# Designed miniproteins, single chains, continued (5), part 2

Each design is a single chain, and the fold is of that chain. pLDDT is the mean over its residues in the fold that is shown.

## One batch from the design tools (miniprotein)

Design m16036
Fold by ESMFold2-Fast:
Structure m16036 (fold): chain A 65 residues (1-65)
Amino acid sequence: PTPEQLRDALRQLGLSDDVVEEAVRLFEETGDAVASVREALLKAGYPELVAYLTGQAVGDLLRQR
């Protein structure tokens, strides 16, 4: 996946711009979209379960593209 594909997927899920940009930044550093989404949500104060499930949903969306 590209950073743009990740940004589009996160916006489709209704995440805030701050979370979207942090997840994209982490993805550009690590290459791991699922882990980057989880980390961005945890830093934004989301519960661990929500961060995990959202990361899984993003992984599934990116797999379909």
Scores: mean pLDDT 81

Design m16037
Fold by ESMFold2-Fast:
Structure m16037 (fold): chain A 75 residues (1-75)
Amino acid sequence: SLLDDFHPAGPFDSLEEIRAYLESQGFTDIEFVPSALPGVTHARARKDGRWYEFLIVRLNGKYYILGREGVEVEE
């Protein structure tokens, strides 16, 4: 089933810690895309045949996942 919300996670010291966290949650094909806003990065990852989108913000030198589930079925 689809989740209505993704629970936020943090703090993390780096985007590589976020990658490791997402991999521990079963995500693959993890991609980080910088945004036009300072301190904001998007992440996309795949799990169970679905794409998920995460908003990552940098605050006081730490990273936080402001979790949201953007589910796009591939194909």
Scores: mean pLDDT 71

Design m16038
Fold by ESMFold2-Fast:
Structure m16038 (fold): chain A 96 residues (1-96)
Amino acid sequence: SKEKEIVLETLKRLGFSPEEIELFKRYIDGAEKGDDEAAVKAAEYLVSILRLFGFLLTPEEVEAMKKIIETALKNVTDPEAKRILERALKEVEKYL
């Protein structure tokens, strides 16, 4: 998706390694396919990036992160995973 491309380019701009970017890409891809554990890992990683690097992010990059979490939330089936993603979405909204 366009949002995935924006987030992966953001990680590259922030200096993340190719290996870290590839791992994160796998989490997003898993989340899009309904893997609840991958969705949780993607959301937790995005929240960590916002907390550590939020001051370096553009509004477009933050919006892309929000849309990735919203898409994952629509696909998760585990109630605990859903709760974690809802909390992550609320955290991302603080940066918009």
Scores: mean pLDDT 86

Design m16039
Fold by ESMFold2-Fast:
Structure m16039 (fold): chain A 111 residues (1-111)
Amino acid sequence: DPEKLRELLVEFNRKAGELLLLNHEMHLLRARGQPVPPELLERIEKLFKEMEEIIKELEKLDEDAAKIGRLRLEHLKKLREMVLAGASSEELLEFINNSVKEIEELKKKLK
């Protein structure tokens, strides 16, 4: 079902974008020594759960899309762990750059 695949990819990308913005907000709060609001952490956990559900649906339709989705989600989970552990902006940027490269290399192998 090409339309269902497209809808799942759009929703996954939307949620991934929201997670990046929330991780950035969390990093700014941590850098200032300010507490992370519980609602922000709850929203991040909800997004992870929703993205895991999308990946399960992607596995039924397109295994390559599911592989890319799994790697992207693992990167986002690791980014959250790094931010909560107080990683520097330099460490976070290095991780993001390496994560983008890993996704690009996976996409090349799946072409």
Scores: mean pLDDT 88

Design m16040
Fold by ESMFold2-Fast:
Structure m16040 (fold): chain A 96 residues (1-96)
Amino acid sequence: MIPKIVSDPNLSPEDREALRYAVEWAERERLSPTERLQLIIEVLRLLKSPVLETDILPFIESFGVSMEAYLKTVPERLREAARRIVRAVLEGRPFE
C-alpha cells in the first residue's frame, strides 16, 4: 500500500523525500497504521501534493467523511512532525 503511493508518477522529488522521512519517523516512533496514514496525509497537504487530490481525497470521501473533518482528527504531535519534515525537505536538510 505505502510502496504503491511512493511509486506514484504524480509525486515530485520533494514529495518523495518528505514521504521517506515520514515513513522513517513513523517506524522510529512506532506509529499505528492509522497514525502513519494521518502523518502521510498531513505531509502531502502541507506540500500541496497533487496525489492528495487525485488519490487520497477520493479514498477518504468514499467513506462519507470530508477531508476537512478527517484532518481535524490528526493529533498535534503528528502535525508538528509533518511541519518539521516538510521544512527539512524544502531547506534541503536531513530530518532529525
Scores: mean pLDDT 70

Design m16041
Fold by ESMFold2-Fast:
Structure m16041 (fold): chain A 96 residues (1-96)
Amino acid sequence: ALDEALARLTPEQRQKVDEGIAELEKELVDIVRKKLKEMGFSDEAIDTAIQYAVSVLRELALAEAVRYGADKAIEFARKHLPEIVDYAVEIAKKLE
């Protein structure tokens, strides 16, 4: 379903959303890793929480891009970074 919907984006829109996701992913990984290390979580719990957070970011951004295009999807995903970080903290707590 998502792959079929992504095929409806123009090559330019797909490139923009992929590049925007990659930038937001790097930012998210840095924020989550720093926060969870300061909270005393293990490297294993941190890496697992990051994987879940990145998956949520990608799903949210791609779903929004299909409906409203790349620029709005990137803005929407960036706006929701704080909630995704909080989600990563909750995942790390459940792992330890």
Scores: mean pLDDT 84

Design m16042
Fold by ESMFold2-Fast:
Structure m16042 (fold): chain A 61 residues (1-61)
Amino acid sequence: SAEALRQGVLDAIKSLKDNGQTMTESLANRIFDLMTRDASEEERTAVEEAFKEAGLTVTRR
């Protein structure tokens, strides 16, 4: 679901931060591609917005 994918993005960002690391834009785009491979438009938008809230820009093809 869109909410589950959004939560996955937030959890990934938090996990990196908790380990003293930073989510890079390159890694964010890779995660976006993997998470949205078979996703609906709503799910893709949820992932994109979650990264945007963290200040990361992802590209939709």
Scores: mean pLDDT 80

Design m16043
Fold by ESMFold2-Fast:
Structure m16043 (fold): chain A 67 residues (1-67)
Amino acid sequence: SADEAAALLSEAARLYEQGRREEAIALVRKVEPHVPREEVEALVRLIEDGAPIEEIERQLVRAVISA
């Protein structure tokens, strides 16, 4: 559900801010059944590239809306 996706993605953003990028990616991958693959892959790439948190948060909102 969108609520479950939102909770997982919010936790992923928190882990990313703590520098726990591999754990953040693992949580983003868990939303794949609820969120389009393209939105999940976009988030994974932003995390891997070390994008600003503001850009990651904008992509999180887009992913949740797409769920």
Scores: mean pLDDT 83

Design m16044
Fold by ESMFold2-Fast:
Order: structure tokens, then sequence, then C-alpha cells
Structure m16044 (fold): chain A 66 residues (1-66)
């Protein structure tokens, strides 16, 4: 379920202080980049995570309010 994937992403972001890209999350969770990107977009739309552009990549971190 999407909720179970979101929980795993949040756990990884909680452990990573510098933030993680969609590609890094896809590799760590052994899922497709499309699946990781969709889950990250859903979490950002809910205000749970924030995105920051780092050169050519987008890094995702837990929102300070979460």
Amino acid sequence: AAAALQAKILALLAQGKAGLSAATLAALLNISLATATAALNALEAQGIISSTQDGADTLYTLSAAA
C-alpha cells in the first residue's frame, strides 16, 4: 500500500540529515524511480516533507513542522 511505502520513506528521511534524492530512495527501497517520485510528491503535497534543489538534483528532507 502507498501508506506503507510513505512510512518507509519517512523513516529513511529521519535517519538522513542531509536529505535524499528520489533516485537514492528508489535504490535504498529497491523500487522504481517513478514509484519513489510519486510517493515523494504525495508527501510534499501533504506538507510532511520539503524539497530543495541541489544543482541538477532535488533533495527531500522532513519538514521542520513534522
Scores: mean pLDDT 76

Design m16045
Fold by ESMFold2-Fast:
Structure m16045 (fold): chain A 97 residues (1-97)
Amino acid sequence: SEEGLEKAQKLFEEETIKHMREKGLKPVELYATLFSKNPQIPLVESEEEFYEVLEKQLESIKKNLSPEQVERAEKAIEFRKKLLEKLLEVYKELEKE
């Protein structure tokens, strides 16, 4: 259900922020680690590189998937971008403490 998906996304966001606070990781490093299922993939070191990777992923999806699958993937990528923005704000607060 959509309500169940929204609750799952919020819980994942809260757990991600908690993990970042506990480990003292940079937002991009933590984000790459949590969303990458392959530990051999190099960590993205900048927000610019992260957005470039997401843009290339969207281009690939648009070429190979149906319109319905593309819309679903676009929503997932938007969630990832919003989560990174929230992690960056939390990290700025932690650096001031």
Scores: mean pLDDT 66

Design m16046
Fold by ESMFold2-Fast:
Structure m16046 (fold): chain A 66 residues (1-66)
Amino acid sequence: MEEIVEKHARDAVERARQAPTPEQQREALSNEAIKAAKELMSKGATLDQVAELLRKAIDRARAELA
């Protein structure tokens, strides 16, 4: 489960860094969060587990982009 989150977090940060505007950065982060949530749920994660893992990944990505 964490491997899925780490993959999508890396993809989100990479795409956000390539985005020329703050709006496109937010879009990249949001799109990868949705993809991560869907993949985690498809692998049997509960909604609560998805919420907790995504929160940690978003906080980490936000710190890396600062």
Scores: mean pLDDT 75

Design m16047
Fold by ESMFold2-Fast:
Structure m16047 (fold): chain A 63 residues (1-63)
Amino acid sequence: PALPPRDEEAQRTILAIMNELADSLTPEELAALSRELAAVYREHQGDVEALRALGARKKAELA
């Protein structure tokens, strides 16, 4: 079954963040990021801006 449009966009956003950081993080750090993204998804009901904010924070921590 098709996901609601909001959930589909959120899942694509999570995958984009994971792919962007995959080469910069260890497998353990990627697992932790996945868990944090899942928590933000649940807490903010798939808000893509909240997901992008977490991704931006992780990217800044690596700089």
Scores: mean pLDDT 77

Design m16048
Fold by ESMFold2-Fast:
Structure m16048 (fold): chain A 64 residues (1-64)
Amino acid sequence: MEALREQLTEEALAAVRSAPSVEEAERIGKAWLEMARSLGVPEEVLEAVERAIREEIERMRKEA
């Protein structure tokens, strides 16, 4: 995988993991994706990051 794609995925997951709840993690993930889109990140990369965020939120949900 490209270094930028991997780095962006790690940054997004770190932000989501900093959330104290699933609800807040979902909001943080959405805001992060909007910011990345504004910065010109390609849709293919955004889609991969969004999928990683959804999987992480699902894992957090199981802890609730």
Scores: mean pLDDT 79

Design m16049
Fold by ESMFold2-Fast:
Structure m16049 (fold): chain A 98 residues (1-98)
Amino acid sequence: AETLAEMAVRDAVYYAKQAAKIAEELGLTEDAQRIKELRDRIVKAYEEKNYKEASDAARQLADLVEEVAKRTGNPKLAELAKRIRESADILEAAYELL
């Protein structure tokens, strides 16, 4: 069975891919690259069982996607930021329980 931490990382990666695609479609290549870099940081931290770093990276990702949503007025990016933040909260809870 998938753990809550595994589910949170999977969900954050999925939402990050969607956010990066939308940013690219809007011509925001720098923002798309930053989203991908933060996504990779979440994956790397999880692989190393560093749930605090994974949570911190996911929170930074949510903040970035929310900023892009505010700049562009894109409601899908706003929803994706909320979902990524939920994943960050789950990863933070996993860190506190370990």
Scores: mean pLDDT 86

Design m16050
Fold by ESMFold2-Fast:
Structure m16050 (fold): chain A 76 residues (1-76)
Amino acid sequence: SIKEKIIELLRKSSRPLGISEISERLNLSKSTVSKYLKELVKEGKVIQSPKHKNLYYLSPSLFVPDLVAAVEKVLG
């Protein structure tokens, strides 16, 4: 899904990414990327940078793969 591609791109990036950069890397329109970023922010999976409102990064909870994997293993 598009949301999963955005999450993976942000996870692989060492820095926050803007809508334009995400759209170019995923070959999607800026409007499509903006739509899904807003949904991901609402879901708590992505955070909009407080210093740079055009930049987005993964929620801290998604930066701890071992902890996330352990929780998912228990929950199924």
Scores: mean pLDDT 73

Design m16051
Fold by ESMFold2-Fast:
Structure m16051 (fold): chain A 87 residues (1-87)
Amino acid sequence: MLTEELRERLEEIREKARKYKLGTAVEATERLLELEEVSEELLRAVEELEKAVEELEESKDSSATRQTAAKLRVIGAALEILLLLEK
């Protein structure tokens, strides 16, 4: 069963992903929220996604290029989670 802390973290990531209209990150977090258990490998991928979303939040007042780069990092991290879920 997902811990309350992990569930809250995933829900926060999902809401930020929705705010920035990043469908891949929304899908990744929704699929993770349906799991009863998360492997250590998936937890590492979630940590990378959280970091990417934090960098995106920090970039919101930056140039369009920096914002785009940050969005692509979030998408990349979300795709890694989706690939891990295919195992």
Scores: mean pLDDT 84

Design m16052
Fold by ESMFold2-Fast:
Structure m16052 (fold): chain A 58 residues (1-58)
Amino acid sequence: SKLREELARLRKRLDELTREDQRAVEEGDWEKSLDLGAEIVRTAVDIVVLERELKRLE
């Protein structure tokens, strides 16, 4: 379904952002880590919303 495809894309994006944040922390780039943290939170919220929507349709 479209929701499953979007959920898969968001999960991949979250993994990518998390790896990028880990690199920023390792490099001491705290400003980049803070910006990535905000994007991670937004992506995680979108995942939760889609997971709940998918569960309601099951």
Scores: mean pLDDT 86

Design m16053
Fold by ESMFold2-Fast:
Structure m16053 (fold): chain A 73 residues (1-73)
Amino acid sequence: HMISVAISGRAPDAQAAAERLKKELSKVAKNVRVVTDGDQVGILADVENEKQAEEAEKIARSILTDVKAVRLP
């Protein structure tokens, strides 16, 4: 069973934030997908357990502002 995590947030340089997120999140998650739209950044990633989901959210919160994170089944 994998948990899909959807995370959204903002960054002044969304492209740079997306590259950093891909690098850092790949350490704790699989199938990391990052999209940008203006200053908005959206992330979808698959994790094996809640600890990895929490670590992914912490990484995103360190890079992005106005962060919202949701666990999907």
Scores: mean pLDDT 84

Design m16054
Fold by ESMFold2-Fast:
Structure m16054 (fold): chain A 101 residues (1-101)
Amino acid sequence: SLKEVVTEAVEMAKDPSVSDEELQAYLDRNAILLSASTFRYLVSKGLSVEQVTNLEKLVYKSLFTPGYKVTVEDLKKTLKISNKTAKEIYEYLKKEKELSI
C-alpha cells in the first residue's frame, strides 16, 4: 500500500546512514512523486507518515488533474498544520517543482 511505502521512506529519511541516492532509488521503484530531498525536508518539519502520505496523494492529484493548482489552503487542510507551516511547505514544494502548474 502507499502508506507502507511512505512509512519505509520516512524511516529511511530519518536515518543519516541512508544516502539521498538510496532513498531516491527506493522512491523511484515505488513510483513516489515526492523526491528524496523533499522527504528529508518534511521529516525535518516533523510531519507524520499520515501527513506525508496525504501530501503524496495531493501531489498526484495536482499532476494528473488538468488545471488543478495546489494552494496553501489545500496544504493546511490536507496536512492539518498551521498557516505558517503550510506556507513554508508550499514554497519548498514550488521550488523543488513537486507541484503541478
Scores: mean pLDDT 86

Design m16055
Fold by ESMFold2-Fast:
Structure m16055 (fold): chain A 103 residues (1-103)
Amino acid sequence: MQKVLDLLREAEEWALRRMGEIVELARQGRYEELDRLTEEALEWMRKKAKEIIKTMDEEKVDPKEQVLVLMRMMAMSAELLAIHSAAKKNPDRAAAMLERTRR
């Protein structure tokens, strides 16, 4: 389980950093780069989820624990999409949403 939690923490830290970058690109009006970064981040998250699933299977992690880990990965992807949508309309609102996600 520790290896799975380490991978999950890595994914969370990576996703938060990308969300911050999305907000900054929106403040600069760099919407094409923002859209590309969001798409690349979602693809990375999908690949990381597959790696985590494989690790959970190899370590025979309890099914209840597996569901919680996958739900957390899905929540991070949903937050990334929400930050992308908010940032294009109001970067300050997106920054406030990101602050709440870190808590």
Scores: mean pLDDT 84

Design m16056
Fold by ESMFold2-Fast:
Structure m16056 (fold): chain A 61 residues (1-61)
Amino acid sequence: SAKERFQRAADKLMENPLDPEALLELGDAYEALGQTEISRAVYRAALRVDPANERARARLA
């Protein structure tokens, strides 16, 4: 599950490194693995790409 989510997000980011949806999936995968600091950094990267991204803001609140 978490491994599959990580791989799916990684594959999307290889095609488009600035895909905010793929960054959210990657952040969610790190969160599921207990890597909270890395997860938060990834969510912040999603907000740099898309500052109006409500899903990323909700995850950082």
Scores: mean pLDDT 82

Design m16057
Fold by ESMFold2-Fast:
Structure m16057 (fold): chain A 112 residues (1-112)
Amino acid sequence: PSELTEAGRLRSELLEAAQAGDWPRAVELALELLKKGEATPAEVRLLLEAGAEAARRAAEILEEQNFPPEVIEAVRRAADLLANASPEEQRARLPELLQVPLDYFYQKVLNS
């Protein structure tokens, strides 16, 4: 489509990758949206549920873009949990860690 914004194009590509089951591609596209300041809660959830490396890369982008320390810390804790905890501990603790960044991005979208 000839009139899509760059963010709209990236979201279309992300949806296509997700529908194809190409999760590594979907993660790269979600990270690109985050770098451009265009990420929604959906992209943030994808990154934080994709594994330790995706969450760590997301935290680095948030830090570079001077996001609130509480958001950065929550994402870094999620990355550490995904890297080091048992599957049982991940199920118990990950939802609480995801609340902080997801609430932030919901507020950001509502105030856009």
Scores: mean pLDDT 81

Design m16058
Fold by ESMFold2-Fast:
Structure m16058 (fold): chain A 73 residues (1-73)
Amino acid sequence: SQSEVLKEASEKLLKLEQEYNEGKISVEEFKKGLDEILKELEKKGLDEEVLKEAKEQIEERKKKAEEEEKKKK
């Protein structure tokens, strides 16, 4: 079901965020992981509203990571 797909995506997202915050992965790896999650959700044909919310959450996380990296150069 869509709920199962979203649960798996959320678990992957939380793990990526934790690894990035701990410095275990680069910003490039973090962004690639986020993009992969989003592409998987798009391929599963989720409801438009659900997909929009997921996209917004992912883009906000990517933006925060990019802003942090810009400060670090």
Scores: mean pLDDT 78

Design m16059
Fold by ESMFold2-Fast:
Structure m16059 (fold): chain A 87 residues (1-87)
Amino acid sequence: MVKKLSIGGLEVDEALLIKRIREIIKENPEEAKQIAYDLGYLGARMGLPLETMKEILEEAFKDYPEEKKKELLAALEKGYKEELELR
């Protein structure tokens, strides 16, 4: 199933976004937490709901241990909230 997202008025394929996130992290595994933060920041800036960003991260990291996923979700939420606070 292909779920489309609206990012600043642009329709984006959720599956394509998940695939791209997985590729970036595979090349830069040491930066996974920073990538999660940046994803949250960009999601807030583009007007995407926090819950949608959390779903994207969960799917991209579904094979990761729960403890690591929790850490990455916290980083994403931090990035998302910090962008909103700068408005």
Scores: mean pLDDT 72

Design m16060
Fold by ESMFold2-Fast:
Structure m16060 (fold): chain A 90 residues (1-90)
Amino acid sequence: MEEEIEKIAEESRKLGVKAIEDSETLENAILAAEIVLRDLGEKLGLPEEVISEILAELRARLEAAKGDKAKMIEAVEEAVERMKEEALRR
């Protein structure tokens, strides 16, 4: 179980980072990252309340990064880690 959670989280981290790197606009980067993280939360079986909270924080961090891709990648990685931690607590 824990090994599968780690594997799912790592694949989603890679997809989220790629979404930020491949996006030409901030709006596209935010939308793509939110899609990846919502899919991760659903795969991990997280409650909608938890998914919504993490996605709201992710969006705020992505907007605050003001197009700095390194900061946006950091925000995505932190959101993935938080979802993983929530899954491991259950």
Scores: mean pLDDT 83

Design m16061
Fold by ESMFold2-Fast:
Structure m16061 (fold): chain A 76 residues (1-76)
Amino acid sequence: KEEEIDVEVDLALAYIQAAVARLSKNPKVRKLAEEVLDRLDEIDADYRAGKLTPEQARARIDELVAELRKGIKEAE
């Protein structure tokens, strides 16, 4: 059950990061943040449906957070 809690925490932190990025004055960053939020919703739905293991869910969340950070740097 601890692995499930870790996924929920990672997901919550990723949502916070994307939500903050959506407040950016750069429209490219806002668009990227919206895309990341949509993909986080998909990961959450797939994980809750049992389509992803905790390890798979966390890996996908980590990838999205990395994509978000990279996109923000590229837009600077």
Scores: mean pLDDT 83

Design m16062
Fold by ESMFold2-Fast:
Structure m16062 (fold): chain A 104 residues (1-104)
Amino acid sequence: SSNEEKIKKLETIRDSIRELVEQAKKTKDEDERIRIILNLRMAGQELVELAKSTPEVTQEEIDELKKTIDEIITAVENRDNKKLDESLSKLESIINQIIDKIRS
């Protein structure tokens, strides 16, 4: 179903962002950090576009996704692993709430 495909895409993007965050926490190379930031921006844009195409997602949830993605990117730029973990947890919570709405 269309909903099943959307859930799979949301889960895939969530898992990709999680992997990029783990790479960011481990890297000491500035060029690699820049690459990770670019990939996080791309994944975040795909997530926002997918959310906008999902009728169950509110504008408030879209705004919260955008803000949380920006918080993740800022934490990577600042090398703040604690804030990075906190922001990732928040992003995953929002994505999981959206998935649960679609499944209900």
Scores: mean pLDDT 89

Design m16063
Fold by ESMFold2-Fast:
Structure m16063 (fold): chain A 68 residues (1-68)
Amino acid sequence: SLEELEARMRRASEAEFEDLVLGFMSRLSDDALTAFSKEYAEAREKAESFEELRERVLEIMRRVAAET
């Protein structure tokens, strides 16, 4: 579930976090994947720390999942 994935991502190391994001992306439609990939790239460029990146990505995941 998305809630279980979010809980795992909150406990993940930086390396594990990337793998979990890829797992989430594999579950998306082509349109949702395009939207998520764009916002994820922006979050990676704007985030000043890993913790900020984590929170930005979790928020993007919630919005993208809600739109599908």
Scores: mean pLDDT 81

Design m16064
Fold by ESMFold2-Fast:
Structure m16064 (fold): chain A 80 residues (1-80)
Amino acid sequence: MKELRREVVLIEAGVTTLVLHVLLNPDDLSPAQQARIRALAAEVGELAKRAFASTDLAEVQRLLARMRGLLAEMEAIVRA
């Protein structure tokens, strides 16, 4: 469990870093891309909250997989 919670923190750190990059470089992305990044970051935050509240290893693993997918989508938007 502690290792899974560590991974949740690392994903949130990655999301925060990417959001800060977008905030510091606002003209690099369209308003629609910026809105999508904000929506994805909010969804990751809600999933992280659920992961920290859960004692079910299988649930935390499913939430982590979803969070990784959302981070990958955010990274793809920034690279486009």
Scores: mean pLDDT 85

Design m16065
Fold by ESMFold2-Fast:
Formats: sequence, structure tokens, C-alpha cells
Structure m16065 (fold): chain A 100 residues (1-100)
Amino acid sequence: SSEAERYREEIERIERGTEGLIAYIEENKDDPALVKAMVETYTQELIELLEELGLEELIPRVEELTAKALAAIDAGDYATLKALIRELTEIVIEALRRKA
């Protein structure tokens, strides 16, 4: 169905976006303000997608993981940051797979 096709396309887009974000984090570890801005942009785009798809129940969890990710940047803990980004992505992708 066209709806199932949309969910598959969004999953692929999120997977690519996550890989891009992780690469960006690795390249910009010396600029925590820039890393924060990119993480906030990425998570805001995910929240907007969840609202469009009627998956608003996931928004509080995305916000919780985003807050933890921003705290990890402040602590200089980029290993924890990358793990949190992957966890956030996995939760969203799993929900989209259930709808596909």
C-alpha cells in the first residue's frame, strides 16, 4: 500500500540521517555548541515526523533521550551521546516498522 511504502521510505531516511548525524558528531567533537544545535535539529525533525504520522505517544520518550544526549555533550561523553542517538533512532524505526 502507499501508506506502507511511506513508512518504509521514512525508515530509510531516518537510517541515513542517523549515520550522517553520527559522522557529524565525530567530525565536530571540538565544537560542543555546534553538536548540540545539530542534535536538536535532528530530534525536532523526528518530533515533527511523529506528529505527522500520528505517533505523538513517542514524543515524550524522544524528548527524554534528547535531554540525556544534550547532557552527554556537556559532559564530553560522546560515546554515551552516540549510544543515545542510536537508541532514539531504534525506538522510532521499531514503531514505524509496526505501521509498515
Scores: mean pLDDT 88

Design m16066
Fold by ESMFold2-Fast:
Structure m16066 (fold): chain A 78 residues (1-78)
Amino acid sequence: MEVRNVGDFPVVVHLIIERDGEVILDRTLALMPGDRRSIPARVGDRVIFRDPGSNQQLAVEFRREGQRARVGPIELTL
């Protein structure tokens, strides 16, 4: 999975990946505008993004290769 900041501001997000009901990854990402990060995710994984400043979160389940999702300024591509 690729994680990209498509916004105009630096962002800090808390990223959690769940696979088969278990947390397989838990990390904080700091992304400048245009930054990309490669994260190990596959079809069937549930990806949770949390903004620590607003305490808001969004969960995305990847169901196919090439699937895209957007969480505010963050774009996800499996």
Scores: mean pLDDT 80

Design m16067
Fold by ESMFold2-Fast:
Structure m16067 (fold): chain A 62 residues (1-62)
Amino acid sequence: MSATLKVIEAYAEKFREEGNTKLADEILELVHRALEAFKAGDLKSGREYLMKASVLLAEGLS
């Protein structure tokens, strides 16, 4: 999980560098929500936010 979160954050920063700041911000928001859910012990919500971030990442790479 931690390695996956770092990879998603790295790609979000790359999108920001390439001028796609809206997509970068949306991905980072979902990652932050996932981290808060995991911190609270809500693994279901955390995984759902992480999956949404992964979908946006895949769309940005298409």
Scores: mean pLDDT 78

Design m16068
Fold by ESMFold2-Fast:
Structure m16068 (fold): chain A 89 residues (1-89)
Amino acid sequence: GRAAAEALREGGERAEEAGTADGAGRAAYEAERRAIEADPSPESRLAAGVGGGLGRIGAGVGKVAGDEEEGARLAARGLRAAAEWAEEA
């Protein structure tokens, strides 16, 4: 759904703007929560879970690698990919 896709896209923007692993991880978590609240359909919940999970993984990888800005960009890309899928559902 559109509402879930919008929440995930906004989460991606916030993750990228944060530029840190912790900030990007929080943005991914909040995006997942807001997407589920906006559209509780099974398809939107799955897209939200995938987006939030990919976002947190991307942030974590950046933290472990010592490149938190790249981790934040990876988190943003994961959230935006999930948003495209949610919009088509």
Scores: mean pLDDT 83

Design m16069
Fold by ESMFold2-Fast:
Structure m16069 (fold): chain A 70 residues (1-70)
Amino acid sequence: AIEIPDEVIELILENAKKGAESMPVEEFKEQVEDEIKYLQERAKEFNNKEAEKKIEELIKELKKIVEEKE
């Protein structure tokens, strides 16, 4: 599917928050950076502004979680 369901976005954010609590900073940062790269690659296949915006917002939230962990 070209759309990203809200439940998937929530799951990604929840997993990132759990990782921030349990992982070393280096491991957590690498994991989140890999996920951001994956999302950016997927975004290239979307022809939908709404889906692109959802990915952008998710990436922004993931970056905030990394900043809080640092």
Scores: mean pLDDT 74

Design m16070
Fold by ESMFold2-Fast:
Structure m16070 (fold): chain A 104 residues (1-104)
Amino acid sequence: MRELADRLIAEAERAEARGDLETAGRQYMAAGQAYEDAGDLEEAAKLYERAIELYERSLGPTHELVITGLRNLSRVYRKLGDTEKAEELERKAREAEEERRRRE
């Protein structure tokens, strides 16, 4: 698990270096899920935060991939026992989804 996640992080860093932020975000998201599945929740949170940042920069803050990332991050913070942070992230995801619908 960790070797696969480390490979995904290395691929994400290479994608970032060439300006492919969407691909980098996808690789960080996959690495975050691998760490979450392994129980490495703090590292999973960092990887999901990085993926969200890259998706926001490439696709905008209301994109479906950003909303998915925020919900994944919320789930991880709940597992860590940080219920306030988890609720904040879930609220942010709902606000982004509502804003997306308003623009369409």
Scores: mean pLDDT 86

